# Designed miniproteins, single chains, continued (5): the designs that were tried, part 42

Each design is a single chain, and the fold is of that chain. pLDDT is the mean over its residues in the fold that is shown.

## One batch from the design tools (miniprotein)

Design m17525
Fold by ESMFold2-Fast:
Structure m17525 (fold): chain A 67 residues (1-67)
Amino acid sequence: MVPKAEEYIKKGKEAEKKGDLEKAAEYYRKAAELYRNSTKGVDDPEEQEKLLKKSEEALKKAEELEK
């Protein structure tokens, strides 16, 4: 797991609940970046795929909130 990325996901969800969509999108984008960067240090292809998928999901969430 990437603890800092998970922390940003949690903060994004909290911001969404408070109606602060711009702040939520910012946190989700930070989480996506951290997950993507973490793939570089992982040898296992399945674990790399998991991290990439989490990065993509966080990025899509941020994009949805910016509309």
Scores: mean pLDDT 81

Design m17526
Fold by ESMFold2-Fast:
Structure m17526 (fold): chain A 85 residues (1-85)
Amino acid sequence: MAEELAEKLRAAADASPNPVVAEILRGTADTVEKRELTPQTLANLAVATSLRLVGEVVEGRISLEDAQAAHRTVLAIFDEAEKKL
């Protein structure tokens, strides 16, 4: 399950037109491979990913639209993973 979730996050990163978004998604994928997947762990990873995306918007490295698209993708992937737990 962790490997499948990481694969989906890496595929989303590869599909991302923004390299900063791709880097964030790959970082999240690396983190999920190192942790036991529970609803709490998924929620914590979603929050951490969202905070990083907001930080990059504030610093002008990604657009709000890119951050929102990445956030929606991460939530969809994590929602599907949670249903398999």
Scores: mean pLDDT 80

Design m17527
Fold by ESMFold2-Fast:
Structure m17527 (fold): chain A 71 residues (1-71)
Amino acid sequence: MMEEEKEKYIETVLAALELQIELARKAGTLQLSDEEVKKRLEEIREKLRKAPFEKLKEMAEKALEALEELK
């Protein structure tokens, strides 16, 4: 079950980051192609998979808070 929970936390963090990147691109503060965004998200996913479960949970909780504020 830890592996499933880790993946859920990772996906939550990535979803928040992707939304922040999209908003920054629309605001003109960040110039990245769709391919560059995908590459960066994949690199971050690999780093998150190596993170401790407790840290991922904290990051996911913060990401959910950010997602609620941005939506």
Scores: mean pLDDT 77

Design m17528
Fold by ESMFold2-Fast:
Structure m17528 (fold): chain A 111 residues (1-111)
Amino acid sequence: PRVAVSDVSASAASVAAGGSVDVTATVTNTSDEPVEVVVVAQLLDADGRAVAGAASEPVTVAAGESRVVTVTVAIPADTAPGTYTVRAVALSAGGATESAPSAPVTVTAAP
């Protein structure tokens, strides 16, 4: 199935290590049939390595429709302070779709 992922945003521009951030993405079904999608949200370091991630529950998107999906990503307490990138990838039975555009998130030291 053909789906698109857009409008990726994080609930906060800054978060402490050991906290969490909600990643919101819009998934659009561009096919002529309903599709079931799992959205994987990831926090990536400067080298593109995932340091944190979470998957949504399965979401059914009707043909030609869009759904807003929010995924809570827990950030490990040992995550180094710095600037990270958020991305979302939609997974379906027909394969993975292209990653949504990156949004920056600053991780601060754990308290």
Scores: mean pLDDT 78

Design m17529
Fold by ESMFold2-Fast:
Structure m17529 (fold): chain A 90 residues (1-90)
Amino acid sequence: DSMLSSVEKAIEAIEYALKDPEYIEAVAELVKGVAKAVQREAPELKELAEKVEELAEKAIEAARKKNYEEAKEYLREAKKLFEEIKKKLE
């Protein structure tokens, strides 16, 4: 399933950003895009995906202010929700 693959890639990208802060903004944009795709294609997961989108927006704002530790916390929460979404897609 291409959506399951996209969610798995987003989880992998978050792990990268947690190790290398320079990737936080780009990864948060990716996370936001994947969350929007889940909202369109899996209506039963819309509430979870909307929460991921909100967390990604907050991570983008924190990264733009160079508050990387705050941005990482938002990405950790987004990862937990994506792991829940992944289990529901399996």
Scores: mean pLDDT 87

Design m17532
Fold by ESMFold2-Fast:
Structure m17532 (fold): chain A 80 residues (1-80)
Amino acid sequence: MEEEIKKLIEETEKKVNELDQKARDALASGNLDEAVKYLREAAKIYRETAEKLPEGSPLQKKFRRKAEEYERLADRLAAM
């Protein structure tokens, strides 16, 4: 379980970092809709990871918060 959780977190952070970079590139080019799309995909990945973590664990709560942060950022940009 410990090694499996570590790999899951590493894979999750790698995917989110790639999406975060794509969102930043989209913002730099003025493509606000694309940036919102990538941020929502990042939130989805964090939520999917949280569902795979032990129910009620501090780690699950942490990843759910990360998902909420990305969703709020996407909502904020979509309102611009």
Scores: mean pLDDT 86

Design m17533
Fold by ESMFold2-Fast:
Structure m17533 (fold): chain A 56 residues (1-56)
Amino acid sequence: MAEEALARAPEDGGGAAGALALAGLSPQVTGRLLHEADPRISEEDATAGAAAFSAL
C-alpha cells in the first residue's frame, strides 16, 4: 500500500482519480469512468489506482 500511495503522488493520474474519490464515487466506478474517458488505460489499472487513492 505504501508503494501504491507513492504512485498516486503525481498530479496527472492521482489528481483526477483523487477528485472522483473525494466526490464519494467507488473505486470501481472511478476506474470505469477513467477507462471510458481514455481507453489506453486498462480498466483494471484505473480501478487499482482509484482504490489505492481511496485507501489513503
Scores: mean pLDDT 61

Design m17534
Fold by ESMFold2-Fast:
Structure m17534 (fold): chain A 104 residues (1-104)
Amino acid sequence: LTPELVAALRALLAGLREAKERIRRAETMEELEAEVQRVVDGLTRVLLLAEAAGDRALAEAVLAHIDRLSRAVAEAESLEELKERVLALLDEIIADVEARLAAA
């Protein structure tokens, strides 16, 4: 990982941990979707940096995370279902980011 990608992944990790707490507290679909959009925006910033650095493996992993979050929003039939799916996906993304930072 480049120093820029390490910094971006650290910022993403902090943002994901904060988003997880806000998502747990979300009482409306609008609040939950807004927090998911913020997460997708953070992932998109890392995706662009990974592509610029030629880190295809990281770019592919981040794109997969974005796609899974987008599908959860599109497919969930209730606030409770979307919240459960998104929290599970955030745990997977956090674990992936932590593993990549530990390997850097």
Scores: mean pLDDT 89

Design m17535
Fold by ESMFold2-Fast:
Structure m17535 (fold): chain A 66 residues (1-66)
Amino acid sequence: SREKLDELIKEAAEAIRAGDTEKARELLKKAGKAYRELKKEEVQKVLDESSRSVQLILESVKKLAE
């Protein structure tokens, strides 16, 4: 769900800020799976509403999902 994706991305952002790159990668991988279940329109709304750092994480998730 969109909520699950948002939660995973927030956790990944916190892991990045803490310097835990391995945890961030695992969370981004899980977010990639959640992203595949979303319709393109729902993903676009998340991107529009997210902060710059979260938007960059979402772009990484999109590339990972592809």
Scores: mean pLDDT 72

Design m17536
Fold by ESMFold2-Fast:
Order: C-alpha cells, then structure tokens, then sequence
Structure m17536 (fold): chain A 66 residues (1-66)
C-alpha cells in the first residue's frame, strides 16, 4: 500500500545518504500510516521516531527478499 511504498522509498534514500528525501518519504508514510490503518493513524503517526522506524523496517524487508 501507499505507506509501505513510502517507507521503502525512505529506506532507499537513507541508504544513499539523502537525508532530506528519506525524511520526506517517511513523512508520507506517517501521513498514510502503516499498511493496515492509514486514516486512523494519521495524527499519531507523526511521533518523533516513527519515520526512522519505518525506514529501518523497510530496509530489513528488502534485505530478506533477496
């Protein structure tokens, strides 16, 4: 879903060292929420470390897919 796609983009940007792009995509993930609760999680998804956690999770999923 949109949240998972944004998290993946954030992880890829962070891997490139593009902190601004990583933050931008992490904000999109927070606004859409996790793949199961976008609307309900909208406001609470703006927790300070939520974008970093989303990027980390997506990087782990990418490494395991190989």
Amino acid sequence: GPGAEAARRAAEAAARGDAEAARKYSVLFSQHGSSGGAAAGWGNAQAPDAPAEAARRTAELGSKAG
Scores: mean pLDDT 59

Design m17537
Fold by ESMFold2-Fast:
Structure m17537 (fold): chain A 65 residues (1-65)
Amino acid sequence: MDVEDWVAEALRRGAAGERLEEILERFREAGVLDEEDIEYARELHEKGVDAGTAVVAAIRRAAAK
């Protein structure tokens, strides 16, 4: 599964009303996000970014390593 498939899944889950921590746990279990990427998404969400968009930013950060 490529980065754009993961981005689409994160946006779909966020739009469905899943909580940030629920979406993050799924991507951690899938090996897509490490703890640094997860903390990045949490910081964005605390700044007012929605859960789906915060997870997308973390996925793109992970892919840029």
Scores: mean pLDDT 85

Design m17538
Fold by ESMFold2-Fast:
Structure m17538 (fold): chain A 64 residues (1-64)
Amino acid sequence: SIREEIREVILEEASLTVEEMLLYMEQKVTGDKDAYDKKMDEIQKKIDELQAKLDELLAQLKAE
């Protein structure tokens, strides 16, 4: 169902937020800014894709 797909997107975003926190802590220990910046760019791209999918699913839900 559309509602289950929305739930899955929200859970994926929550998981990515946890990964961002872990990467921030890892960067504080290692000092590897280049690795941090690349991984953060990848996470941000995934978040942007999930936000686009969420907007589309919400539009579909409103049309029902």
Scores: mean pLDDT 83

Design m17539
Fold by ESMFold2-Fast:
Structure m17539 (fold): chain A 63 residues (1-63)
Amino acid sequence: SLWDQMRELLAQGGKAKDQGDYEKAAEYFERAAELAKKAGADEGLVKILENQAEEYRKKAEEQ
């Protein structure tokens, strides 16, 4: 399901973030946000994922 794919992306994104790989973390959270939109997820959840992706993207670009 789309939700199973989103959970897998979030797990990979969390792992990347824990390893300090903010570029990969941002990519996974960006993909999770798009998948959440496609799945018809709550707007609040989509916004949380998009905000996390943006934060990780900024951290990646500063490192």
Scores: mean pLDDT 84

Design m17540
Fold by ESMFold2-Fast:
Structure m17540 (fold): chain A 80 residues (1-80)
Amino acid sequence: AAAAVQAAIERGLKALEGFEETSKLIAELKKQGKSLKEALEEIIATNPDEAVREAARILLDMLEGIDAAIKRSKELKELL
């Protein structure tokens, strides 16, 4: 039990460091004219740090979830 909690905390801290670095990389890639989605996809494909890639995957999954919710909202509007 204690070991599982500590492993979860350690993964969370590594993800937090990955999010800070990923945020900086997104800002840089957006200055180069890339969209948020394009920036995240490039980070996932090219970044050597697994924590940074994992943070980018989480953000991309969240963005895709928002897109899916918007699409479902439009489908519901067509049924009304």
Scores: mean pLDDT 75

Design m17541
Fold by ESMFold2-Fast:
Structure m17541 (fold): chain A 64 residues (1-64)
Amino acid sequence: MTEEELEKLAREFAERYKKEYGVDPSKLTDEELVRLAARFLYEEKNISLPPEDIRRIAELAKKY
C-alpha cells in the first residue's frame, strides 16, 4: 500500500474515532491506537494489512 493510501486511511480512522468517542487520537497510547486502527480496518473497511502498515496508520492518525 502506498504512503498516500495509508494517510487516507489514517484520516478516515481519526475522523471516525473522534466523531464516535469525542477523543483526539493523539491522547491515546500507541498500543491503544494500533489496536483500534486494526479493529477499524478489519471490521469497518474489511481490509487486512501487515502489522507495519497498521502501526503507520495509527502514527499518522495522531496528526488529525
Scores: mean pLDDT 76

Design m17542
Fold by ESMFold2-Fast:
Structure m17542 (fold): chain A 76 residues (1-76)
Amino acid sequence: AASDAAAARLQELGDEATKIIKELSKINPELAKKMKKEVDEAFTRAGRLLNEGRYDEAVQLAEDMVEKLKKELEKA
């Protein structure tokens, strides 16, 4: 089902975000702490969108957050 696929994708993206934050914390702990707050806020919003049946928006929000993390890691 679309809801199951979206939930699974959100979990994958959350795991990826956590991994990037751990890598970032070894290079720049202050930036990692800031990014962790943004990740927590984004995934809280994505979870709300998922509960509202807004699956594409939930996944897109999480994907945008992971992309932002990748860019911050490249700059670190």
Scores: mean pLDDT 86

Design m17543
Fold by ESMFold2-Fast:
Structure m17543 (fold): chain A 82 residues (1-82)
Amino acid sequence: MLEEVEKLLRELVEAAKAGDEERAKELLDRIVELAKQMSPEERAEVLLYLEITYHELKKLGLLSEEMAEYMEKAIAEIRELV
């Protein structure tokens, strides 16, 4: 089950709302490292969750250009592993 990733994604949303870019980057790095250790099916689910989170945060105007680029990089890294 992906409970740890779901928890990290919730914390990422809260960090974005707070404007805590350092915390948001730390959380994204942790999500990527966990994805590297998962099965292909679990990695695909993480990728889907992260893409949904990215899209929602972008729609809400909660992402700086730097954070949007950092999330896009994390998405690309996980996509290469699927």
Scores: mean pLDDT 83

Design m17544
Fold by ESMFold2-Fast:
Structure m17544 (fold): chain A 64 residues (1-64)
Amino acid sequence: MKKVVLVQTNDEEKGKKVAEELSKLLGAEPIVLANVSVEEAKKKAKELEEKGAEVYMVRIGEPV
């Protein structure tokens, strides 16, 4: 079972830092979605869950 940390952010550098820290804590693959809407991030999370991944979604900054 794959674990994924999915970070949605308007700040790519901050998102990468948070994703790295959380991926180490959870033993998960980091994915950063910069400059995408919350709805797009949720769609990506659902696709990963349908493929058998356990997804931890984190939002940083203002939603677009």
Scores: mean pLDDT 76

Design m17545
Fold by ESMFold2-Fast:
Structure m17545 (fold): chain A 71 residues (1-71)
Amino acid sequence: SVVEEARELVEKLKTATGEELKETAERLRQLLDEHPEELREIAREIVADALISTKLSDVDPELLRLLRELA
């Protein structure tokens, strides 16, 4: 399911760095664009996670803004 894939990406965001972090953020952005309603709860979880929010603010600030608006 979309939610299961998103949860796996959230786990990857916690440990990923460099290129893997960028690829993981890009995939999450694609899922969010296609399935915003299904991922609203995941967006809330990401925004509440200080580590993930900090990483996203550096690698994709636009994605973080979208997540905050959706949450």
Scores: mean pLDDT 84

Design m17546
Fold by ESMFold2-Fast:
Structure m17546 (fold): chain A 66 residues (1-66)
Amino acid sequence: MTVTVTKTGVEFGKAAQQKPDVINIPNAGELGEEGVKQMKGLKENGFEVKYTTKEEDKKPFEEAGL
């Protein structure tokens, strides 16, 4: 399953070859504070969240336990 995290919420996209419990979010730093909040919520609900971001945007994700 593919999941897109945006400033307006979480969108579930088309089915992917990944496990349903694994979500990969590229360029997560572009989503800002709302993106961090939504990704943390996904992790708390049992999803394994993987992400990529610029080093300068990494701190909020690390502080959120992502």
Scores: mean pLDDT 66

Design m17547
Fold by ESMFold2-Fast:
Structure m17547 (fold): chain A 62 residues (1-62)
Amino acid sequence: SELMGKITELLQEVIRNDYMKGLRIGNEVAELMAEYIRKHGTKLSKEELEELLKKVEELINS
């Protein structure tokens, strides 16, 4: 999906610029995705993906 593409691009950019920060954020995002999948199954809604994107942006800026 377009939102997943944006999340992936942001994570790749952080990894390129700060490898250790990228690993930490990537792990946190993976844990959040696992929690969403456990609660809602493998098909995340557009709203859930938008919340995930917002959380990723917050983690990158922290």
Scores: mean pLDDT 76

Design m17548
Fold by ESMFold2-Fast:
Structure m17548 (fold): chain A 85 residues (1-85)
Amino acid sequence: KSELINELLKNLFKATEGITDPEEQIRAFALAFNAIVAASEIPDEEKLQELVDLAREISKITDPEERLKGVEELADRAVKLAEEA
């Protein structure tokens, strides 16, 4: 589990780094932090792997607006999965 959380953090950091507007980048960091906290409550490693894979795909998005939307969707998914646990 801790290895998956570390990989998620790494991928989310990559995703937020590509958001170049300072205000949007700060918002993305806050969302990423919330996603990591929520992910720590998910016992299912398969569901954690889904979040890791999603973060990796978001980090490949070149458009900053679409990248921010991706981070928002990932944070929402992580919270929902944590609530179901």
Scores: mean pLDDT 81

Design m17549
Fold by ESMFold2-Fast:
Structure m17549 (fold): chain A 58 residues (1-58)
Amino acid sequence: MEEEAKKLAEGAETLARLAEKAGNAEASRYFRQAAEYARQGDIEKAKELMEKGVELMR
């Protein structure tokens, strides 16, 4: 996996764990999907899903 995709996937996984601990299952699902797309190399879609997850955590 490319370095950029790896960092994005790791960040999304971390945010998914934090959202789950906060009781926000919806945000956690978006972050998990972002990690999957990042691993597939779809950086644009991964970023879009991360933004949606972050909005749900604010």
Scores: mean pLDDT 80

Design m17550
Fold by ESMFold2-Fast:
Structure m17550 (fold): chain A 101 residues (1-101)
Amino acid sequence: MLTREQYDADLDAFIEALESIEDPELKATVLEQRIDAYLAALEDPSATPEQKERALEGLKRLVELGYKILPKEQFDALLDRILARASPEVKEAIEKVRKEA
């Protein structure tokens, strides 16, 4: 698990790397893998409340980013597949972000 400072630096580096990907399919795959990682962190029963809060914040930022860099229809389909495995609480939080996008 990353510290708060390491988490912020890692997310910024990820965004820069993602923006450098020219292949739309690879870009979508890389984004999906990162979203899956944050979902896994949220579903980890050994994770602290602070770790889960950071993972949820990161997940929300990735959802906002996805709607900016991918076509809405493509990203909606990607999120629907990923969120099918998420808890109801996480689904509700992400659906709120989706409504704003």
Scores: mean pLDDT 74

Design m17551
Fold by ESMFold2-Fast:
Structure m17551 (fold): chain A 67 residues (1-67)
Amino acid sequence: ADIKVSYDLLPSATKYRAIVFAGENLKGIGSPLFSTQEEALAAGKELAEELRAQGYLNISILIEGVD
């Protein structure tokens, strides 16, 4: 299944995290904060792949930028 990625970035963002949603309940699982959007996306993709390997469906990643 395709993993969907979306972005919620503040214009003043200095830190980034990935929130991964999985299954029908869409419970969010957050990554640590990173200095770059790229690191946050990498962490989110790793978590999404782990969930996919466990058989979860409807996986999506939200990249959040905070200050």
Scores: mean pLDDT 79

Design m17552
Fold by ESMFold2-Fast:
Structure m17552 (fold): chain A 86 residues (1-86)
Amino acid sequence: LSEVQQLELDAGAGEVAAAVTINISKRMVEKGVPGAEEALKLSEKALDLFREAIRLAPTDPQRSRELLAEGEKLLKEAFKILKEAE
């Protein structure tokens, strides 16, 4: 795969993971679970970052990599919050 194709695949996988995390977080917010609102905000921000990473991959691969890393970091924080809220 080209660098651009690899970035698009990695960011696309992140987008799917973020969308799933958003759905889980929304259900937990409905139940009043502590931390769920923060997890929702983090996963929504991660989704936006992954989408921007996909958009920039063909024209600015360096910026795409930075956005991918930031999105992954936020998604990891969201997962940690959700795990602790169980």
Scores: mean pLDDT 86

Design m17553
Fold by ESMFold2-Fast:
Structure m17553 (fold): chain A 61 residues (1-61)
Amino acid sequence: SALVEEAKAAIRAGDYERAERLLLELYLQGADPALLSQAGRAIRAGDRETAIALLDEIARQ
């Protein structure tokens, strides 16, 4: 998904505001709300590795 790759790029760049907006777009496209909730928590905690791993899991679904 292009949105997943954009969200990962935003996280790597430290643009957490953009990353959170892209999580909302993923939610509107039907991504798993539990995985999105965990990814949002990881972003807010500054845990980039966990946030990226959760986005990879969303992309596999």
Scores: mean pLDDT 87

Design m17554
Fold by ESMFold2-Fast:
Parts: sequence; C-alpha cells; structure tokens
Structure m17554 (fold): chain A 72 residues (1-72)
Amino acid sequence: KEEGEKLLEEAAKALVQGDIKKAEELVKKAAKILGEKDPRVLALKAQIYRAQGNEEKAKELAEKALEELKKA
C-alpha cells in the first residue's frame, strides 16, 4: 500500500540524515501496514541496527530479509 511504501522511504531518508529515532518510529509504522516480515522492513531494521553499532543483529535481520525474498 502507498502509505507503507511512503513510510519506508521517509525512514530511509531519516536514517541517511542520522535521525535514528525517527527512522525507528517510521519503520515500526511501516511494519504495521506491510508486515514485520516484509523484506523491505527487515532490510531497513538491519541498517538501523548497523547505524547503532549492533553488527550481529544487523546481519541476522539482513539474512531474514533475503530468506523472505526467496519465499516470494
């Protein structure tokens, strides 16, 4: 849905600008619309964890995003 896709775009923009808290809020809203296992949601969550210095969690979420893409 357009609303969920717009929220993902806004979250990615916030992440690039270094606004991690805003990126987290926008990703949570997108997940409620698109689903928490949507590969785009998982990929943005991975980038947020990486920006926070949590490389292990970022890798786990990136791998989950790839697995969800294989199921499509």
Scores: mean pLDDT 81

Design m17555
Fold by ESMFold2-Fast:
Structure m17555 (fold): chain A 95 residues (1-95)
Amino acid sequence: SNMDIRRRSTTMVMQLRVLGVTDPQTFSQILQSLQQQFPQWSDQLNQAFQYSQQGDYNNMRNVLMSMIDTMSSQQRSDWISTTTTIMRQYVPDMM
């Protein structure tokens, strides 16, 4: 459902924020993979990456949440599926 998709999207953004603080290398690799899968969101993903490099995790979260809020239901579904697949590859213990 759209409600489940929104909840999972929010959880994934929070997990990405934790990774930005605790494992910046893995976070960088995940964002690069996401930019390859979602070229239409490359500007927002790059902005989130830049904020994470500055230690501005609040603005990083805000950029990612704003991106998700502008997505269609199909785009949110694709975001969750792709992000889950990438995160299982890089950080299976967080999934």
Scores: mean pLDDT 81

Design m17557
Fold by ESMFold2-Fast:
Structure m17557 (fold): chain A 95 residues (1-95)
Amino acid sequence: SRERLLELAREMLKIAEELLKKTGRPDVQTLVDMLRTLLRALEDPSASPEFIVDLLEGVVTAAEELVNDPSMTPEEKEAARRIVELAREGLELAR
């Protein structure tokens, strides 16, 4: 469902933007930029399903790296885990 993918992408972006505001980390900025690219791709009728899948896989990888970073607080890791969960749901819908 394209509508559900858009909802998931918007929720992930909101979480990532709040995480960026708290951390100021360049890797969180990269995650925000990837999610903005995902939203634009979902609104673009010329975007391939393969491109959307690749973006979602990139989001999972970036968010999992944040979950595994020992400098992240428990609350920040929970936010990153939530992004992983939402991106994995998106992958199931996009495949």
Scores: mean pLDDT 89

Design m17558
Fold by ESMFold2-Fast:
Structure m17558 (fold): chain A 100 residues (1-100)
Amino acid sequence: SVEEELEKILAEVEELLRRVRELLREIERLLETDPERARELAEEAEELLDRAEELVLEAERLAKENNAPKELRRKIVLAGAEVGVLRMHLWELRKELEKL
């Protein structure tokens, strides 16, 4: 069903965002001590965020086309918002790395 497909997409997004949060914490830790490793992790975080954004957009399209339940639509909106927040955080960390 579309609901099962949306739940699978949302679960994948949640796992990607969990990994991004871990990477951002590690980047912050490494900024002063290992900026080269911090840059590598920033690239990994960007790739995971790009994948999460693609999945959120796919979920939004599927939810709209199939009149998905309000609860699932809410979860999709929240996931998209978190992608935006994490992208801003990564941008700030990359800006700090450029100064080093």
Scores: mean pLDDT 90

Design m17559
Fold by ESMFold2-Fast:
Structure m17559 (fold): chain A 114 residues (1-114)
Amino acid sequence: MLEEVERRALEEVTEIIYEAIKKANEKKLDDAEVRELAVETVSESMRVIAELYAEAGLVVERDRVLELIRKAVEEAVERAKKEGLDEEEVEKMERAIREVLDAIAAGEPVAPVP
């Protein structure tokens, strides 16, 4: 069922993003390290969404994948703020992830680029 797959994808990706926010907060990552983690976090999130849809025998369009990740970012940020994480560090990671998503949507390479 599409709705069940989307719910599971949102739940799993929200946890992935929340762990990235928590890691940035705990390790006090610099701007370059935050960008690297944001690229890794978005890539892993895209992989998880694609895998869940494939397991259900469904095809997902890139724009829908990016939309699900954007929604997961909002939920992960709200959770992080409610749990008392540093607001500046939370917003820094949120901004980095959103910049990566915007670059992917525009067909631009993301940094770091291997």
Scores: mean pLDDT 83

Design m17560
Fold by ESMFold2-Fast:
Order: C-alpha cells, then structure tokens, then sequence
Structure m17560 (fold): chain A 95 residues (1-95)
C-alpha cells in the first residue's frame, strides 16, 4: 500500500525530530492501512519505539510484541523481526 509506506516515512521523520505524538499518529494510520503486512508490522514496531520514548512502556511492549508475532508469520528471517526483538529487550529492561 503506497499510502501506508508514505505514512511510515512521515512517522520516521517526525520521530527523528522528537515529535513523538505526531510520529505515533502517522504510524497508527500506517498500521490501519496495512495491518497484516510486513510494512504494518514495521510501523507498529516504530510506534512502540515512539511510545517507549514517551515512557509508555506497557503500550510500547504491546506494539512490539504484536509486530514480532506478525513478522514471525510473514518473514521469520527478516531484519525487521531482529529490530523488533532488540526493541523489546531494551523496553523490558527500562521498565
């Protein structure tokens, strides 16, 4: 989905600027447009990262866990799965 890919990019740009609320909005829309895809799973992992930056650790873990579960079904050897697993470790340790 081209629109979901654009939203993921916009979310990452907002995240890099420290606009975590804006990043979460873009990532949420990307997930809604592509919920059962590798792109949607990646958007959910990045949303988890933005939630983690805001100190919302439980919500961050939930997003990351859902991303991991979906990526394991779609592409278990993906770099996206490796990223999501690393993010989960960081968030769980910080909580």
Amino acid sequence: MEEAKKLLKEGIEAYKKGDYDKAIKYFSKAVELAPNTKLGALAKAYRGLALFEQGKYDEAIQDIDESIALLEKIDPDSVQLSLALALKSIVETAK
Scores: mean pLDDT 83

